# Designed miniproteins, single chains, continued (4): the designs that were tried, part 13

Each design is a single chain, and the fold is of that chain. pLDDT is the mean over its residues in the fold that is shown.

## One batch from the design tools (miniprotein)

Design m12425
Fold by ESMFold2-Fast:
Structure m12425 (fold): chain A 79 residues (1-79)
Amino acid sequence: MKTVSIEMKSIEELEKKLQQYSDGTEVTVIVSDEEKVVKVLTSRLTPDDQSAIDDMIESVKEAMKEVEKAKITLIIDVK
C-alpha cells in the first residue's frame, strides 16, 4: 500500500478530499502548529460515511481554535 501526505489549504478542501476517498480507504487528519500536534483523527471511509466526514470536520474546526496558525495534514492509505 502507498501512503500519501497532503497539506490541506482549507476545511472545504479537506471535506472534498474525504468525499473523494470514500471507497473503504483509511484516512488520517492531523491538526498541528509549528511546535506540536494538537489533534489526530483516523477513519475508514465508505460511500455512506457523510456523517463520519461531518464529525471529522467538526473535530478539526475545534482543534484549530487551540492554535494561532493551524496546519492541516491529510494522510491517505492508497491501495
Scores: mean pLDDT 77

Design m12426
Fold by ESMFold2-Fast:
Structure m12426 (fold): chain A 87 residues (1-87)
Amino acid sequence: DKLEEEAYRKAVEALLLAHNTRSEEDRRRAEELAREAEELLKKIKDKEKQMEVYVRARVEALRALGADPAEIEAAVKKFEEALEKAK
């Protein structure tokens, strides 16, 4: 749905900016975008879907930043455990 897609896109944007901050202003802006993403995620009624969108955004941000495959896999496993607990 559109809400899930928007939440995903905002979360990826926030994570990318948080990782690649060049100044204190960039860091504060990343925090603002992260809050916007969290608010959108909270609007997703299904808690399992909410966590899934967040996990997917995190994995995509790591890929976009050039993380190696092992780091991406480790992040995926860790977040899969979080998804299981969210049930």
Scores: mean pLDDT 71

Design m12427
Fold by ESMFold2-Fast:
Structure m12427 (fold): chain A 93 residues (1-93)
Amino acid sequence: TEEALERAGEALRELVKLGKEHPEVREVLEDARDGAARAVNTALADAEEGLKEMERTYKETLEKARETGSEEVVKRVEELLERIREEIERLAG
């Protein structure tokens, strides 16, 4: 749990940094960071609920990022969201 939280926190920080580097997706990534952080916190009490919340954040974020982000930026967003999802899956067992 502690290691999964640490790794999720690292990916969340990278998501914020990516948003600062790419203003065209900054608001999308700020919303994604908040949604993903909420999903991680939910997973600590109810891992299945947290995973469902993260799946929703993942899908919505990628749809919005594709509207304004470049293909390269969208791929980086996908990678970071996948890392967070994997850590929530570890919390779920």
Scores: mean pLDDT 84

Design m12428
Fold by ESMFold2-Fast:
Structure m12428 (fold): chain A 66 residues (1-66)
Amino acid sequence: SLKDALKKAVEGLLNKDFETAGRHLNGLLMAQYDQNKLIEEIVKPLKEAGLTDLVGPLTLTIKMRV
């Protein structure tokens, strides 16, 4: 499901497994998942985990892919 793919993308980012995270993020974008919703749902867990330095680059990457 798209919710499961989102969960796996977030888990990959939190574990610094950028290959797994990127694969699931790409899958969500290819499935036409709402871009703003995707950013919102990724940014919150990253900020809560103290990975704020990833927020800017990931937001730009997601926006550049659509």
Scores: mean pLDDT 78

Design m12429
Fold by ESMFold2-Fast:
Structure m12429 (fold): chain A 100 residues (1-100)
Amino acid sequence: AVAEEQIALAKGAITLADNIIKWLKENSDNPEIKKLVEEMEKARDEMRTKLAALEQAVADGAPGDEIQALMDELNATIDKLREIIQKAMDLYEKELKEKR
């Protein structure tokens, strides 16, 4: 249940990141936003790797301590991705206000 919830959250976070990356690449020429997009791509790819590891461990019936460790790692990558997304969106909003 908890691992399934974490897997669902990670899949949602990856989809959100993909959509935001695409949007920012099409709508911003800000070099700082471009750097944050690169950081988002790295965090997304790290999250995909950790998600695959967690899904495999759950499928294989790995020990609860191993599943918990993988969940903790996946949570850390979700938090990191959320922080990068927030920074990018804050900069994008500031850019839009400065153009008005």
Scores: mean pLDDT 85

Design m12430
Fold by ESMFold2-Fast:
Structure m12430 (fold): chain A 100 residues (1-100)
Amino acid sequence: MSNDEVLEKLEEALKNKDLKKFVEIVEEWMSSHPEVPEGVKKRIAILLAGAAKSILDKDLESAEELLEQLRRVAEALENEEVKEFVLRAIEILEKFKKEV
């Protein structure tokens, strides 16, 4: 699945307020990148899921903190494809945060 298709599915899950589907999509994407260290993938998955949950729960303070942590993780990524994916996922989450 292309990064564009995965990002579209993440946006759809957020529109539908389907946190379970959001997490499943993130886990599927992580499984397609075995070259990325497992600790880094787990941190990205936890931060993405946490930010999405906080936005859906209208907890803007927690969402802002988790998105800031996720940006710091993204900036440290050496894999440009993974970095681009995470930064674009942050943009989608920031868009939904503003619509709360």
Scores: mean pLDDT 82

Design m12431
Fold by ESMFold2-Fast:
Structure m12431 (fold): chain A 62 residues (1-62)
Amino acid sequence: MKTVTGTAKIEPGETLEQAVFKAIQDAVQKALDEGIAFSRVESIEVKVEGDTVTVTLTLSAE
């Protein structure tokens, strides 16, 4: 299993859901940039601190 973390800011007029999707996209892009091959997302952890959303993805190659 591999773990990647993405972050996004909640911009004025955005919902929390929109910011979470941006953070997930950032995490996936980091996984691709690192050459991490995965077939499955085992877990998604969401943390909100002020206007910043942090998403941690646990990725499996199976």
Scores: mean pLDDT 79

Design m12432
Fold by ESMFold2-Fast:
Structure m12432 (fold): chain A 66 residues (1-66)
Amino acid sequence: SMAEIQAIQDEADERSRQVTARFKQELQILDQNSASKEEYISLMANAIREIGDVVQQYIEKMQAAR
């Protein structure tokens, strides 16, 4: 249904916003602590993985929706 599709989209948008907000906050902490290149790479890799999980769940829920 359209209501189910809208709910799935709203959930994905909310989760994406949460991941982005955490990433920005952690990035500021690294900037203040003069973090290593490895720490910046790790933060970005973790953020990409989390967004990938959001996308995968969105796809699965959309395929199951009627």
Scores: mean pLDDT 86

Design m12433
Fold by ESMFold2-Fast:
Structure m12433 (fold): chain A 72 residues (1-72)
Amino acid sequence: DEVLKKIKEILEKNKEESLKNHVGWTEEIMDDSNLITLALYKDEWDEEFKEALRRVLKHLGYSDEQIDRILA
């Protein structure tokens, strides 16, 4: 899946930089540094990206409520 590949690329490429710029995302729901990385770039998420991210988060065991908060 090319969108899942894009998600992994964003996580790998920008992980360290995004964590250095992180402000306020120390919530319990954001216990994974990869999710913090993705959240910092949320303004660039199109519908296809959000759909794939929803699938990834569900696979990781996040509830629908938690996913809705992350994607908001």
Scores: mean pLDDT 57

Design m12434
Fold by ESMFold2-Fast:
Structure m12434 (fold): chain A 62 residues (1-62)
Amino acid sequence: MKVEIKSAADLLYALQSAEPDAKVTWIRDGKHTEYRVGELTAEEIIELAKNAKPGDVLIIES
């Protein structure tokens, strides 16, 4: 699933709805950063959402 970030809520819903073993690739300015959903705490997800910018893209596998 590909998700373009327009608000913090979009990121929170995408990450909280993903399977724990899902891989998330965060794309910003051509840079790719990978996260495993099950390894993120609720606090880490909130911090990522606070730091998300319009135009960020998430690719979620599974």
Scores: mean pLDDT 74

Design m12435
Fold by ESMFold2-Fast:
Structure m12435 (fold): chain A 75 residues (1-75)
Amino acid sequence: AAAKAAPEEVIHVDLPNSATLEEANQKADEVIEKARELGKKIRVVVTADNAAGVHLRIKVREGNIAVLEEQAAAA
């Protein structure tokens, strides 16, 4: 088997369905920056469902690189 990475601390941040995509992105960025400052191996998952049906998911590993996924649900 391939070498396993050390366990990651998972942080879940759920925002209300009334939250905007901008607010979700700002909140996630704040958490990512804090994790980076701590130098921790952290997996952060932020989920927000906007009125437009837009979903934002953010994943961070070791706080060095942040990956943002924005998905718009087109009708």
Scores: mean pLDDT 52

Design m12436
Fold by ESMFold2-Fast:
Structure m12436 (fold): chain A 77 residues (1-77)
Amino acid sequence: NEEKGKELLEEAERYLKQGKLREAFKYILGAANLGDYDGALRQLEKLLEEAKARGDENMARSIETAIEMIKKQKEKR
């Protein structure tokens, strides 16, 4: 459902603005699970930049892994 995916990405952006990177990450993954790969990838790239700016290597690695996984899911055989 496109509407539900959009709501999850809006909540992710609110958490990101609050500096709650882990909560933002969870909502972005929720949107990807609903099939909004492009929206999820855009938000994950923003989240990755913020994690790197904070020096959070563990969070950055988790986000990079999620980006790779979602890109593979988007590819067609």
Scores: mean pLDDT 82

Design m12437
Fold by ESMFold2-Fast:
Structure m12437 (fold): chain A 85 residues (1-85)
Amino acid sequence: SMEEIKKEFQELVEKANKILDEVTTKVDNGEPMSREELEEKLKELEEIKKKLKELLKKYPSKEIETVIKQIERLIEFLRKELEKL
């Protein structure tokens, strides 16, 4: 149903925003992220991205595509941070 899709999309966006908020807070405060924290966040973002891509296959949406691109940029940022360690 459309309501079920909206709910799943909202839950995935909320999970991604929680990770983004934690990352931006640490960056803004100059706090280093551990290897374990970076790996855990990367794993969770990849899982969120995978679920969003499955939603996109069922219900093509520019909004879903935009969120996927935002998550891909965050993944790229975190991978570069991990490579510095």
Scores: mean pLDDT 88

Design m12438
Fold by ESMFold2-Fast:
Structure m12438 (fold): chain A 69 residues (1-69)
Amino acid sequence: DPISKLRQQLKDLLTTYDAAMKDPSKKSSLDWDAFLKELEKLLDQAVALDDSISVVYASVMIVVVRKEM
């Protein structure tokens, strides 16, 4: 199921982000450019699949991540 796979990938990225926000060493070692590119890719997939929940979720994550860069 492409939608279930997309939602799991977004959840995995959120878990990575949350871990980085709780640990300064993880935050400084995270490739934020690569992380943002992966979020943008998942947003494009969410739009293609017409999954409005994932579109909103990915869009919010992109805004939050860009503010932290």
Scores: mean pLDDT 84

Design m12439
Fold by ESMFold2-Fast:
Structure m12439 (fold): chain A 75 residues (1-75)
Amino acid sequence: MEKEEVAKLLQEEVKRLVKEARDAIAKGNLTEAEAKVKQIQQLADIARRLGLDELAKTAQSAAEELQKEIDKAKA
């Protein structure tokens, strides 16, 4: 029960951070976008430690794609 509640909260937080990171990229605020990517990576680590492997993979993939978008915007 508690693990399922934590998973839901982490999933909602990852979704929020992904949206905020994309909004920051669209506005050209790459420093803010990078900070959000770092937060998503931290949540992926937490999910992995809790055995939430699918959530950890999803969060890590989202962070990697956002980092590619940031790197492209810097070029």
Scores: mean pLDDT 84

Design m12440
Fold by ESMFold2-Fast:
Order: structure tokens, then C-alpha cells, then sequence
Structure m12440 (fold): chain A 82 residues (1-82)
């Protein structure tokens, strides 16, 4: 559970940096690859599910697209592990 909490914290930090315009050349795919490497695919997927639950009312159309891309990348990672 601690790994999922750490991944959730990283997700929130990434979203805050994105809102502040500080992520000039960081792709969501690269960010996810690093998270999966650090915390594992299951923890990252769990963190994303929790983030989506928490942030659904606050998600803008632009952020929603980024989150869908992230979800697809995590699903691919999990399917590859199966």
C-alpha cells in the first residue's frame, strides 16, 4: 500500500507541475515509465484509480486526455506482466 501512496503523490506532483506550465518537454509516457520502474505497475495503476476518483470533478478537458493516455500506458504495462 505504501508504494501506491508514493505513486499517487508523484501523480499529484506531476499534475501540479503541468498546471504551472513547468513541464516543457516531459512526456506523460516517460513519466509513467519511470513511475512503473520505481513503484511497480500495480501500485501505479492503483494510484491512478485513486487519483481519478479524487479529481474527477476538477479534471479539465486537457487534463482528462493526459489521464486517459496514462491509463492506457498502465494497462499495457499490466497486460505485458500477465
Amino acid sequence: MEKAEEALKKWKEFMELMKQGKLKDVSLEEFLEELVKEYGAEAVAEALAELLKELIPEITEENEKKLEEAKEAIKKSLEESE
Scores: mean pLDDT 67

Design m12441
Fold by ESMFold2-Fast:
Formats: structure tokens, C-alpha cells, sequence
Structure m12441 (fold): chain A 65 residues (1-65)
């Protein structure tokens, strides 16, 4: 599910694996069709590309709560 993929991405970020997390977000944007999950993945990706890892973690945690 989209929620499981985003949860896995959060685990990667919390482990410090920013490269794998970014790749995971890119995959989610290609395969997931749910608009809320896509918006969350896009926002988290934008934060990571800006160097805001803590912002990306907050975005993912808020969606998964």
C-alpha cells in the first residue's frame, strides 16, 4: 500500500539513508495513484532535495499518524 511504502521511506530517513529514501519517494511518485500519498511523497522529496531532512521526516510522520 501507499502507506507501507511511505512508512518504509520514513524508516530509511530515520536510519540516515537519504539516498535510498529519495529513490523510494521517486518510485512512489511513479507507481502510487492516491493523490494525498503523492502530495506527501512530492513534499518530502522537495524537502530532501533542499537539504531539509527533518522537514521530510515531519511530513512523512504527519501523514502516517
Amino acid sequence: SAKDLLAETLELLEAGDTERALAGLEMILQVVRDPEARATAAAAKEALEAGDTEGAIRILRDYLA
Scores: mean pLDDT 86

Design m12442
Fold by ESMFold2-Fast:
Structure m12442 (fold): chain A 75 residues (1-75)
Amino acid sequence: SEKEKLEAEARRIEDEVIKLVDSQPELTPEQQAVVDEVLREIREAFYYIQKNDIDKAKEEVERARKNLERLKALL
């Protein structure tokens, strides 16, 4: 289902952020701010998934995806 695909994508992004953070000995304040944004967006996505608000869940997953790419550019 669309809900299951969104949950899987949110978990994938969360896992990727955790692995990127774990691979770095230290994060700059700018890098940490982007990490915090992605993790907040993933939490919001899961919240909207639980509320069955699929459109808002999609918006948060898309924001998290874009900020993950921004994080990769800063590493």
Scores: mean pLDDT 87

Design m12443
Fold by ESMFold2-Fast:
Structure m12443 (fold): chain A 60 residues (1-60)
Amino acid sequence: EKIKKVEELLKRYKEGKPLTPEDIDFIAEVMGISRQEVIDKLAAGKTPIELLEEILEKLK
């Protein structure tokens, strides 16, 4: 289930583990945007936590 995967990503990131390329690809797929757009959002100051929370909201 996609919700469980997002919750696991949030937990791992809060434990100090960085997002992997596979995690970024998953975020891009769930949000319906390109991988580059995810990277651009992070570079613009959006935190990984904010992105993952936005995804959880869309999946609920």
Scores: mean pLDDT 77

Design m12444
Fold by ESMFold2-Fast:
Structure m12444 (fold): chain A 64 residues (1-64)
Amino acid sequence: MEYTLTLTVTDGGTLAERYTITVTLDEDNNIIGVEVKAPEDVSEEQKEQMKQAVKESLTLLSQQ
């Protein structure tokens, strides 16, 4: 199964950037894929950090 999450990130409180995160789950709710769409000005390094943070957070939640 697949669902989409929207995350708003604030940089110093002046601007809010909107990310679209698509998470793919199997029938047992295990995370099998994470994709991040970010604004054009976001670096590949920041996108990878966001992917990692999302995977880690969701994995922790699924194990609790």
Scores: mean pLDDT 65

Design m12445
Fold by ESMFold2-Fast:
Structure m12445 (fold): chain A 65 residues (1-65)
Amino acid sequence: SIDEKVEELMKVLEPMILDLTEEDLELIIEAIRSQTPPEQAEELIKELKKRIEEKRKELEEKLLE
């Protein structure tokens, strides 16, 4: 399931999510594309980007308290 793979990746990325650079994200995207069929890879990448942005907002709100 795409959702399960996204959750697994988010668990690994969560401790470093605020330190994650655009170059780091590109490397992750490239790894997904190399290991996943193109149609499924694009859906996975879209959901992963959404989850990363949502988590960044959550953590930033916590820091602004």
Scores: mean pLDDT 79

Design m12446
Fold by ESMFold2-Fast:
Structure m12446 (fold): chain A 100 residues (1-100)
Amino acid sequence: SDELLELAEKAGKLLLGARSAVEQGNLASAIEYLEKAKEVVEEMLKKTKDEEVKKLLREIQRLLEEAIEAARNGDKATALELLDKAIEKVQEIIRKLKEL
């Protein structure tokens, strides 16, 4: 779980970077952060055996794909809403992993 916790914390930091980039209007930078976060989520899916963590990771993966699309379309409001939902789910995973 320590390796998964480190990956979850890395994903959280990348999503906070994406959120800051969207707020500043730097959508290209936001997309780079989101794509890096997506890679970390994919790595976590390969490593976890916990079905609830897998479910949360798949939900995050969908939110990240939608946030990338919103950012590509210049829809800052939708990108921020999707990012906030993804950040909440990453924090839920971090809480679950600390309890394991």
Scores: mean pLDDT 90

Design m12447
Fold by ESMFold2-Fast:
Structure m12447 (fold): chain A 90 residues (1-90)
Amino acid sequence: MLKEAVDFLVSQGVSREAAEEAARIIVEAAEEASKIPDPLEREILLARAAAEAYKILAEDFEKQGNLEKAEKLRKMAELAEERAKELEEK
């Protein structure tokens, strides 16, 4: 799973370093979420992990000069952060 996620992100133009960091965050969060019996706690963990991964990918594309892709990924990170905050208030 991890290697396949990294290879996929690299195929989409992400640097290997950013792909490895983002994929690791998501895979580790998914493994931890599987141990949490409360579905709300799982969703919060996954949403926060998604926000962090999107920020890493956005920064990588910004460094490459792909500002349009970076902006889209930053918006995805913001949506994931908003989702986590909404869930934390329930």
Scores: mean pLDDT 83

Design m12448
Fold by ESMFold2-Fast:
Structure m12448 (fold): chain A 76 residues (1-76)
Amino acid sequence: MITEEQKEKIKAELKKRFDLEISYYESQGNEKEVNLIKEAYQKMLEAIDSAKTLEELEKRLSDIIREFVKKYNELK
């Protein structure tokens, strides 16, 4: 079972990474990309909160990333 301490560590690392990505795309003027990144971030936070095992979390995060990549490619 994934612990609350592990979830908080993952959330903290995720926040650092997303803050950098959002700042980058905002600096490029890519509002649609910023919105997709924010959507993915919220879904990842929900996945972290709902996951019961690390393996379940990894699968859910992979699904969110795959959906994000698909949507991102549709913007080009």
Scores: mean pLDDT 81

Design m12449
Fold by ESMFold2-Fast:
Structure m12449 (fold): chain A 87 residues (1-87)
Amino acid sequence: SELVEQLRRLLEDLEATEEYIKKLIEEGADVSFFKQLLEQLKGQLGQVQQLKALPDLSEEERALLDELEERLKKLIAFIEEYLKSQE
């Protein structure tokens, strides 16, 4: 399935993004960058939630979408906590 391949690539990209964000936070990177990134991640979460509403999704597609949703929510929460600490 093309969707399965796309979702697997998104998970790999998300994993790389998670590692990059953690490194930037450790290095004290720019708060405005994280605010912009947070908006992008919330947009991606919305897209994942829309895809989960589609009929005829395979069990594999649903499992990958569930993993993406969970990981995006965790990353969003992590960035939001960091931004609060910078107030």
Scores: mean pLDDT 84

Design m12450
Fold by ESMFold2-Fast:
Structure m12450 (fold): chain A 61 residues (1-61)
Amino acid sequence: SHEEEVREHARLLVEAKEAGDEKGELEHFGRMLRAAARLTSELANMPEPEVPEPTEVDKPL
């Protein structure tokens, strides 16, 4: 999911910064922003939140 992509690239971005990997920093930052933009767009276009109905009432065995 796009949320997972944001989290993964955010983590990799931090690791790249700690390692001094300037190329990795830029790449993961760009990927994170892309995923975040898509996630935001999907949230804006999401239907109303589904209310889960209780499945199966207590069945006496």
Scores: mean pLDDT 70

Design m12451
Fold by ESMFold2-Fast:
Structure m12451 (fold): chain A 85 residues (1-85)
Amino acid sequence: LEERAREIVTLYHEGRLEEAQKLEDELQKEIAEAKGTQAAVLREVLRAMIRKALELGLISEEEAAALEARLDAGVPTFEAQLAAA
């Protein structure tokens, strides 16, 4: 899972969009099969990897923001629940 997140970020940086999308689709399938807390944990791992890739200079700030925005589109209800707790 963590390795796939790193590969997705690397492929986006290299401009290999089709390969990045394929790995992203595989990871989205795993997230969809996970429920509740597991789905949230997987998304946080992906977010951490995107942030780390930005820190290492593997991707731009714009690329990192786009990847995080896509990830967050699937988790808006989770952040609302965490804020309410």
Scores: mean pLDDT 64

Design m12452
Fold by ESMFold2-Fast:
Structure m12452 (fold): chain A 81 residues (1-81)
Amino acid sequence: MERAERAIEEAIRELEELRREAKTEEAREILERTIEQLEELRKRLRELIEKEGVTPEQIEEAARHAVELARAKAREAEAAA
C-alpha cells in the first residue's frame, strides 16, 4: 500500500511541475484534471486493494500511465493552439 501511495504522490508531483510549465490554458486544464483523477485514486486506494483485489503494482502502473497520457494530451493541445 505504501508503495502504491508513493507512486501516486510522485505522479501528482510530476504533473504539478508540468502544469507550472504549461504554455496554454488547455494544456494546463488537461494536467489539472489528471491530478484530480490521481487524488481520487489515492482516496480510493484502500478500497481498491482491500475490497476489489487490485494489486499495488497495478496502481503503480495506472499512475504511470496517467502521467504519460496527460503529457501526450497536453503536448497535442499545445501543438493545436
Scores: mean pLDDT 81

Design m12453
Fold by ESMFold2-Fast:
Structure m12453 (fold): chain A 103 residues (1-103)
Amino acid sequence: MIDLDRLYQLVLDALLRAGVPEDLARGIATGIMVLAAESKSREEFVERVTSFLLNMFKDEPELLDELLRRVAEVLGLELEDSESLEEKARRIATRIYDIASSS
């Protein structure tokens, strides 16, 4: 099982370093933590977090793209410009899971 406290702090720190306002960063980090607690596998977590981000920013896809790019830079992940928002979100969710579960 992923450590939820470590996951929350990892996501919150990454979002704040990406320039996300504190209220939005806390909201996203809490949402991801809840999804992690409800997920039974890495694949389920990645799918749920991807859907959560796409739904949250459905009316502002350009803002989501900018957010994902900045978070990727913080996490040391290189995103391709040719990737869809769904593929970018999935890669970020996968990276977050791998970092939070690797210690």
Scores: mean pLDDT 85

Design m12454
Fold by ESMFold2-Fast:
Structure m12454 (fold): chain A 56 residues (1-56)
Amino acid sequence: LEQRRKEAEERARKIGNEALTDEGKKLFSDVEVSADGKRREEALKKIAEIMGIEIK
């Protein structure tokens, strides 16, 4: 859980924090709350789309 939280938080923070929309903030929270892989990937992908960032 420490690894999942740290990885999701790092990626979500750098992407979500730069998001200028409430939608970006919502997805950022979903990434941390939903530590489950699929939910996290979907949230990160949407944030990346909003910011135009490449997600790995």
Scores: mean pLDDT 59

Design m12455
Fold by ESMFold2-Fast:
Structure m12455 (fold): chain A 119 residues (1-119)
Amino acid sequence: SAEELKELARAYVDALDARDVDAVTALFADDAVLRDVTRNETWVGREAIRAGLERFLAEHDVRVAVRDITTRKLSDDESLVYVLLDVVVDGVRQLALEELTVDKDLKITELVIRSRPLP
């Protein structure tokens, strides 16, 4: 449902803001892909996502807050969740759009991140 998809997105953001790598990683499918388009980084598989996230959080102070969540059902097996985020990385404010592809088991199979500086 749209509510379950929004709950998944909020769980993802809350875990990320809490710097809880295990909680974030648990939301992804085993073969999930994370693509940070703005940073030109791609992490393939849950363990690569875990390692990349651990490294990123060890190197940076990161705070995230939800501005908006939009859901779109593509099929009985696939949905998209668009999360618009206020992000602060090492004191620098950014706006990020994160696109989550979610399977029938409410696991994230792909995450695409696009960010820009706030005006």
Scores: mean pLDDT 89

Design m12456
Fold by ESMFold2-Fast:
Structure m12456 (fold): chain A 85 residues (1-85)
Amino acid sequence: MSNAYQKVAIEFLKLLLKHFDEIDGIQELLSPEAQKELKEELEKKLEEYEKAYKGEKASPEEEREAYLKVMEEVGKLVQELIAKE
């Protein structure tokens, strides 16, 4: 993946984890056990992206594409956890 993907993923995942308990709908859609699994998966992805990130600057176009890809990945994780319940 491009360096832009890692940077955007790191920043977005840090924000999600910081505000995890404040996200409307998560507590309503997911059991406490599924919420813990989602949080652990997000923490794992954060570690993977931090290890891959080399500190290079991204173009605005690369940052936009990376943001959309991160949003898609997080959305799929939430959908998978809902489907397991």
Scores: mean pLDDT 69

Design m12457
Fold by ESMFold2-Fast:
Structure m12457 (fold): chain A 63 residues (1-63)
Amino acid sequence: DLLEEARKVAEKLKEAKDYQSASTLEHLIDRLEEARAAGDDALAKVLEKKLREEIEKAKKELE
């Protein structure tokens, strides 16, 4: 699940003391959950793409 992966990466960023990147991921997670709850499929797709890109960047920074 994308949201579960994002939360795990955000936690690792906090462990690495990268609170700014963790906050960015947490904000995107919240917005995606809201978009999905509202049934805004178009916004949800945009946010899913953005979240995947931010996860990949964060994973590269953590490795």
Scores: mean pLDDT 83

Design m12458
Fold by ESMFold2-Fast:
Structure m12458 (fold): chain A 114 residues (1-114)
Amino acid sequence: SLTEELRRRLLEIIDEMMADPRMLPIREPPDPEVFPTLPEVLDNPVSLGEIRDAIESGELTTADEVIARLDQMAANVSRLYAEDDPRRQVILAALEEAKRKVEELKREAEEKAA
């Protein structure tokens, strides 16, 4: 399970992404009124807000579960945006950077446990 320190630092990573105005398209769940076929395109829709809430509530209990949610969001962005859409590249780069930060926190936590 996530320690209080690890949970706090994971929330800081997500909150930093949410503060970036370029992340607006992924802050909240996709609007089903705008995307009525969304359930047919995305098997598991994820937003930064949902990841944040899941960390805070204790639904996500490991750094690996947070990484899995970030990977799912990257897959969803790849399905929703064309390869030539500049928003796709910016969002995917930000998700990859967040994943690297989470992997570093996981490594630090494992070193402290050893």
Scores: mean pLDDT 77

Design m12459
Fold by ESMFold2-Fast:
Structure m12459 (fold): chain A 79 residues (1-79)
Amino acid sequence: IEEKELVLERPLARTEAELEAIGQEAERLFSGYIDFSYERDFETGTDRIVARYKANTKLQIKVVRLAEGFWRLEVTTTL
């Protein structure tokens, strides 16, 4: 994408609505604790969609979607 426009111009409610729809399906499928959040980086001017699956306090799986459509998966385990 060769545009100067940042994802931050998109309405927060629109991306949040999509996350809620996905969250409902994921909650139904996994029967676990999934936390979806929409984060804005005001310094960079980039939107990031973060999905965290928290089985308990020891295991967290974080999925981050960048504005360019790239996905990043992070797994955090506290033993």
Scores: mean pLDDT 51

Design m12460
Fold by ESMFold2-Fast:
Structure m12460 (fold): chain A 92 residues (1-92)
Amino acid sequence: MEHLANALAISEKYIEVDEERREIFVYAGSVGEQVILQAAEEFPDWVIRVIRDLSGEPPSEEKKKRGFALARALPDDLDRLEADGFLIERIP
């Protein structure tokens, strides 16, 4: 998955890819909606989770790490979670 960040034209600091689990995690506030939809179209067999910071502010580096850690800990059958100031949703 070495080309995903380039293909999506996005800074890798706002996207994480787990190639073994076929999962993609992105921060919606830092990534355009169209880029997220493009990823879902190109990788339909992958789980794509969108992380939203409920404060409406860009996340700090530490908060961003917490958001990614929370998203990675979610079971694949969970479509939506609101916890620790984040909204995490699976793209259908």
Scores: mean pLDDT 70

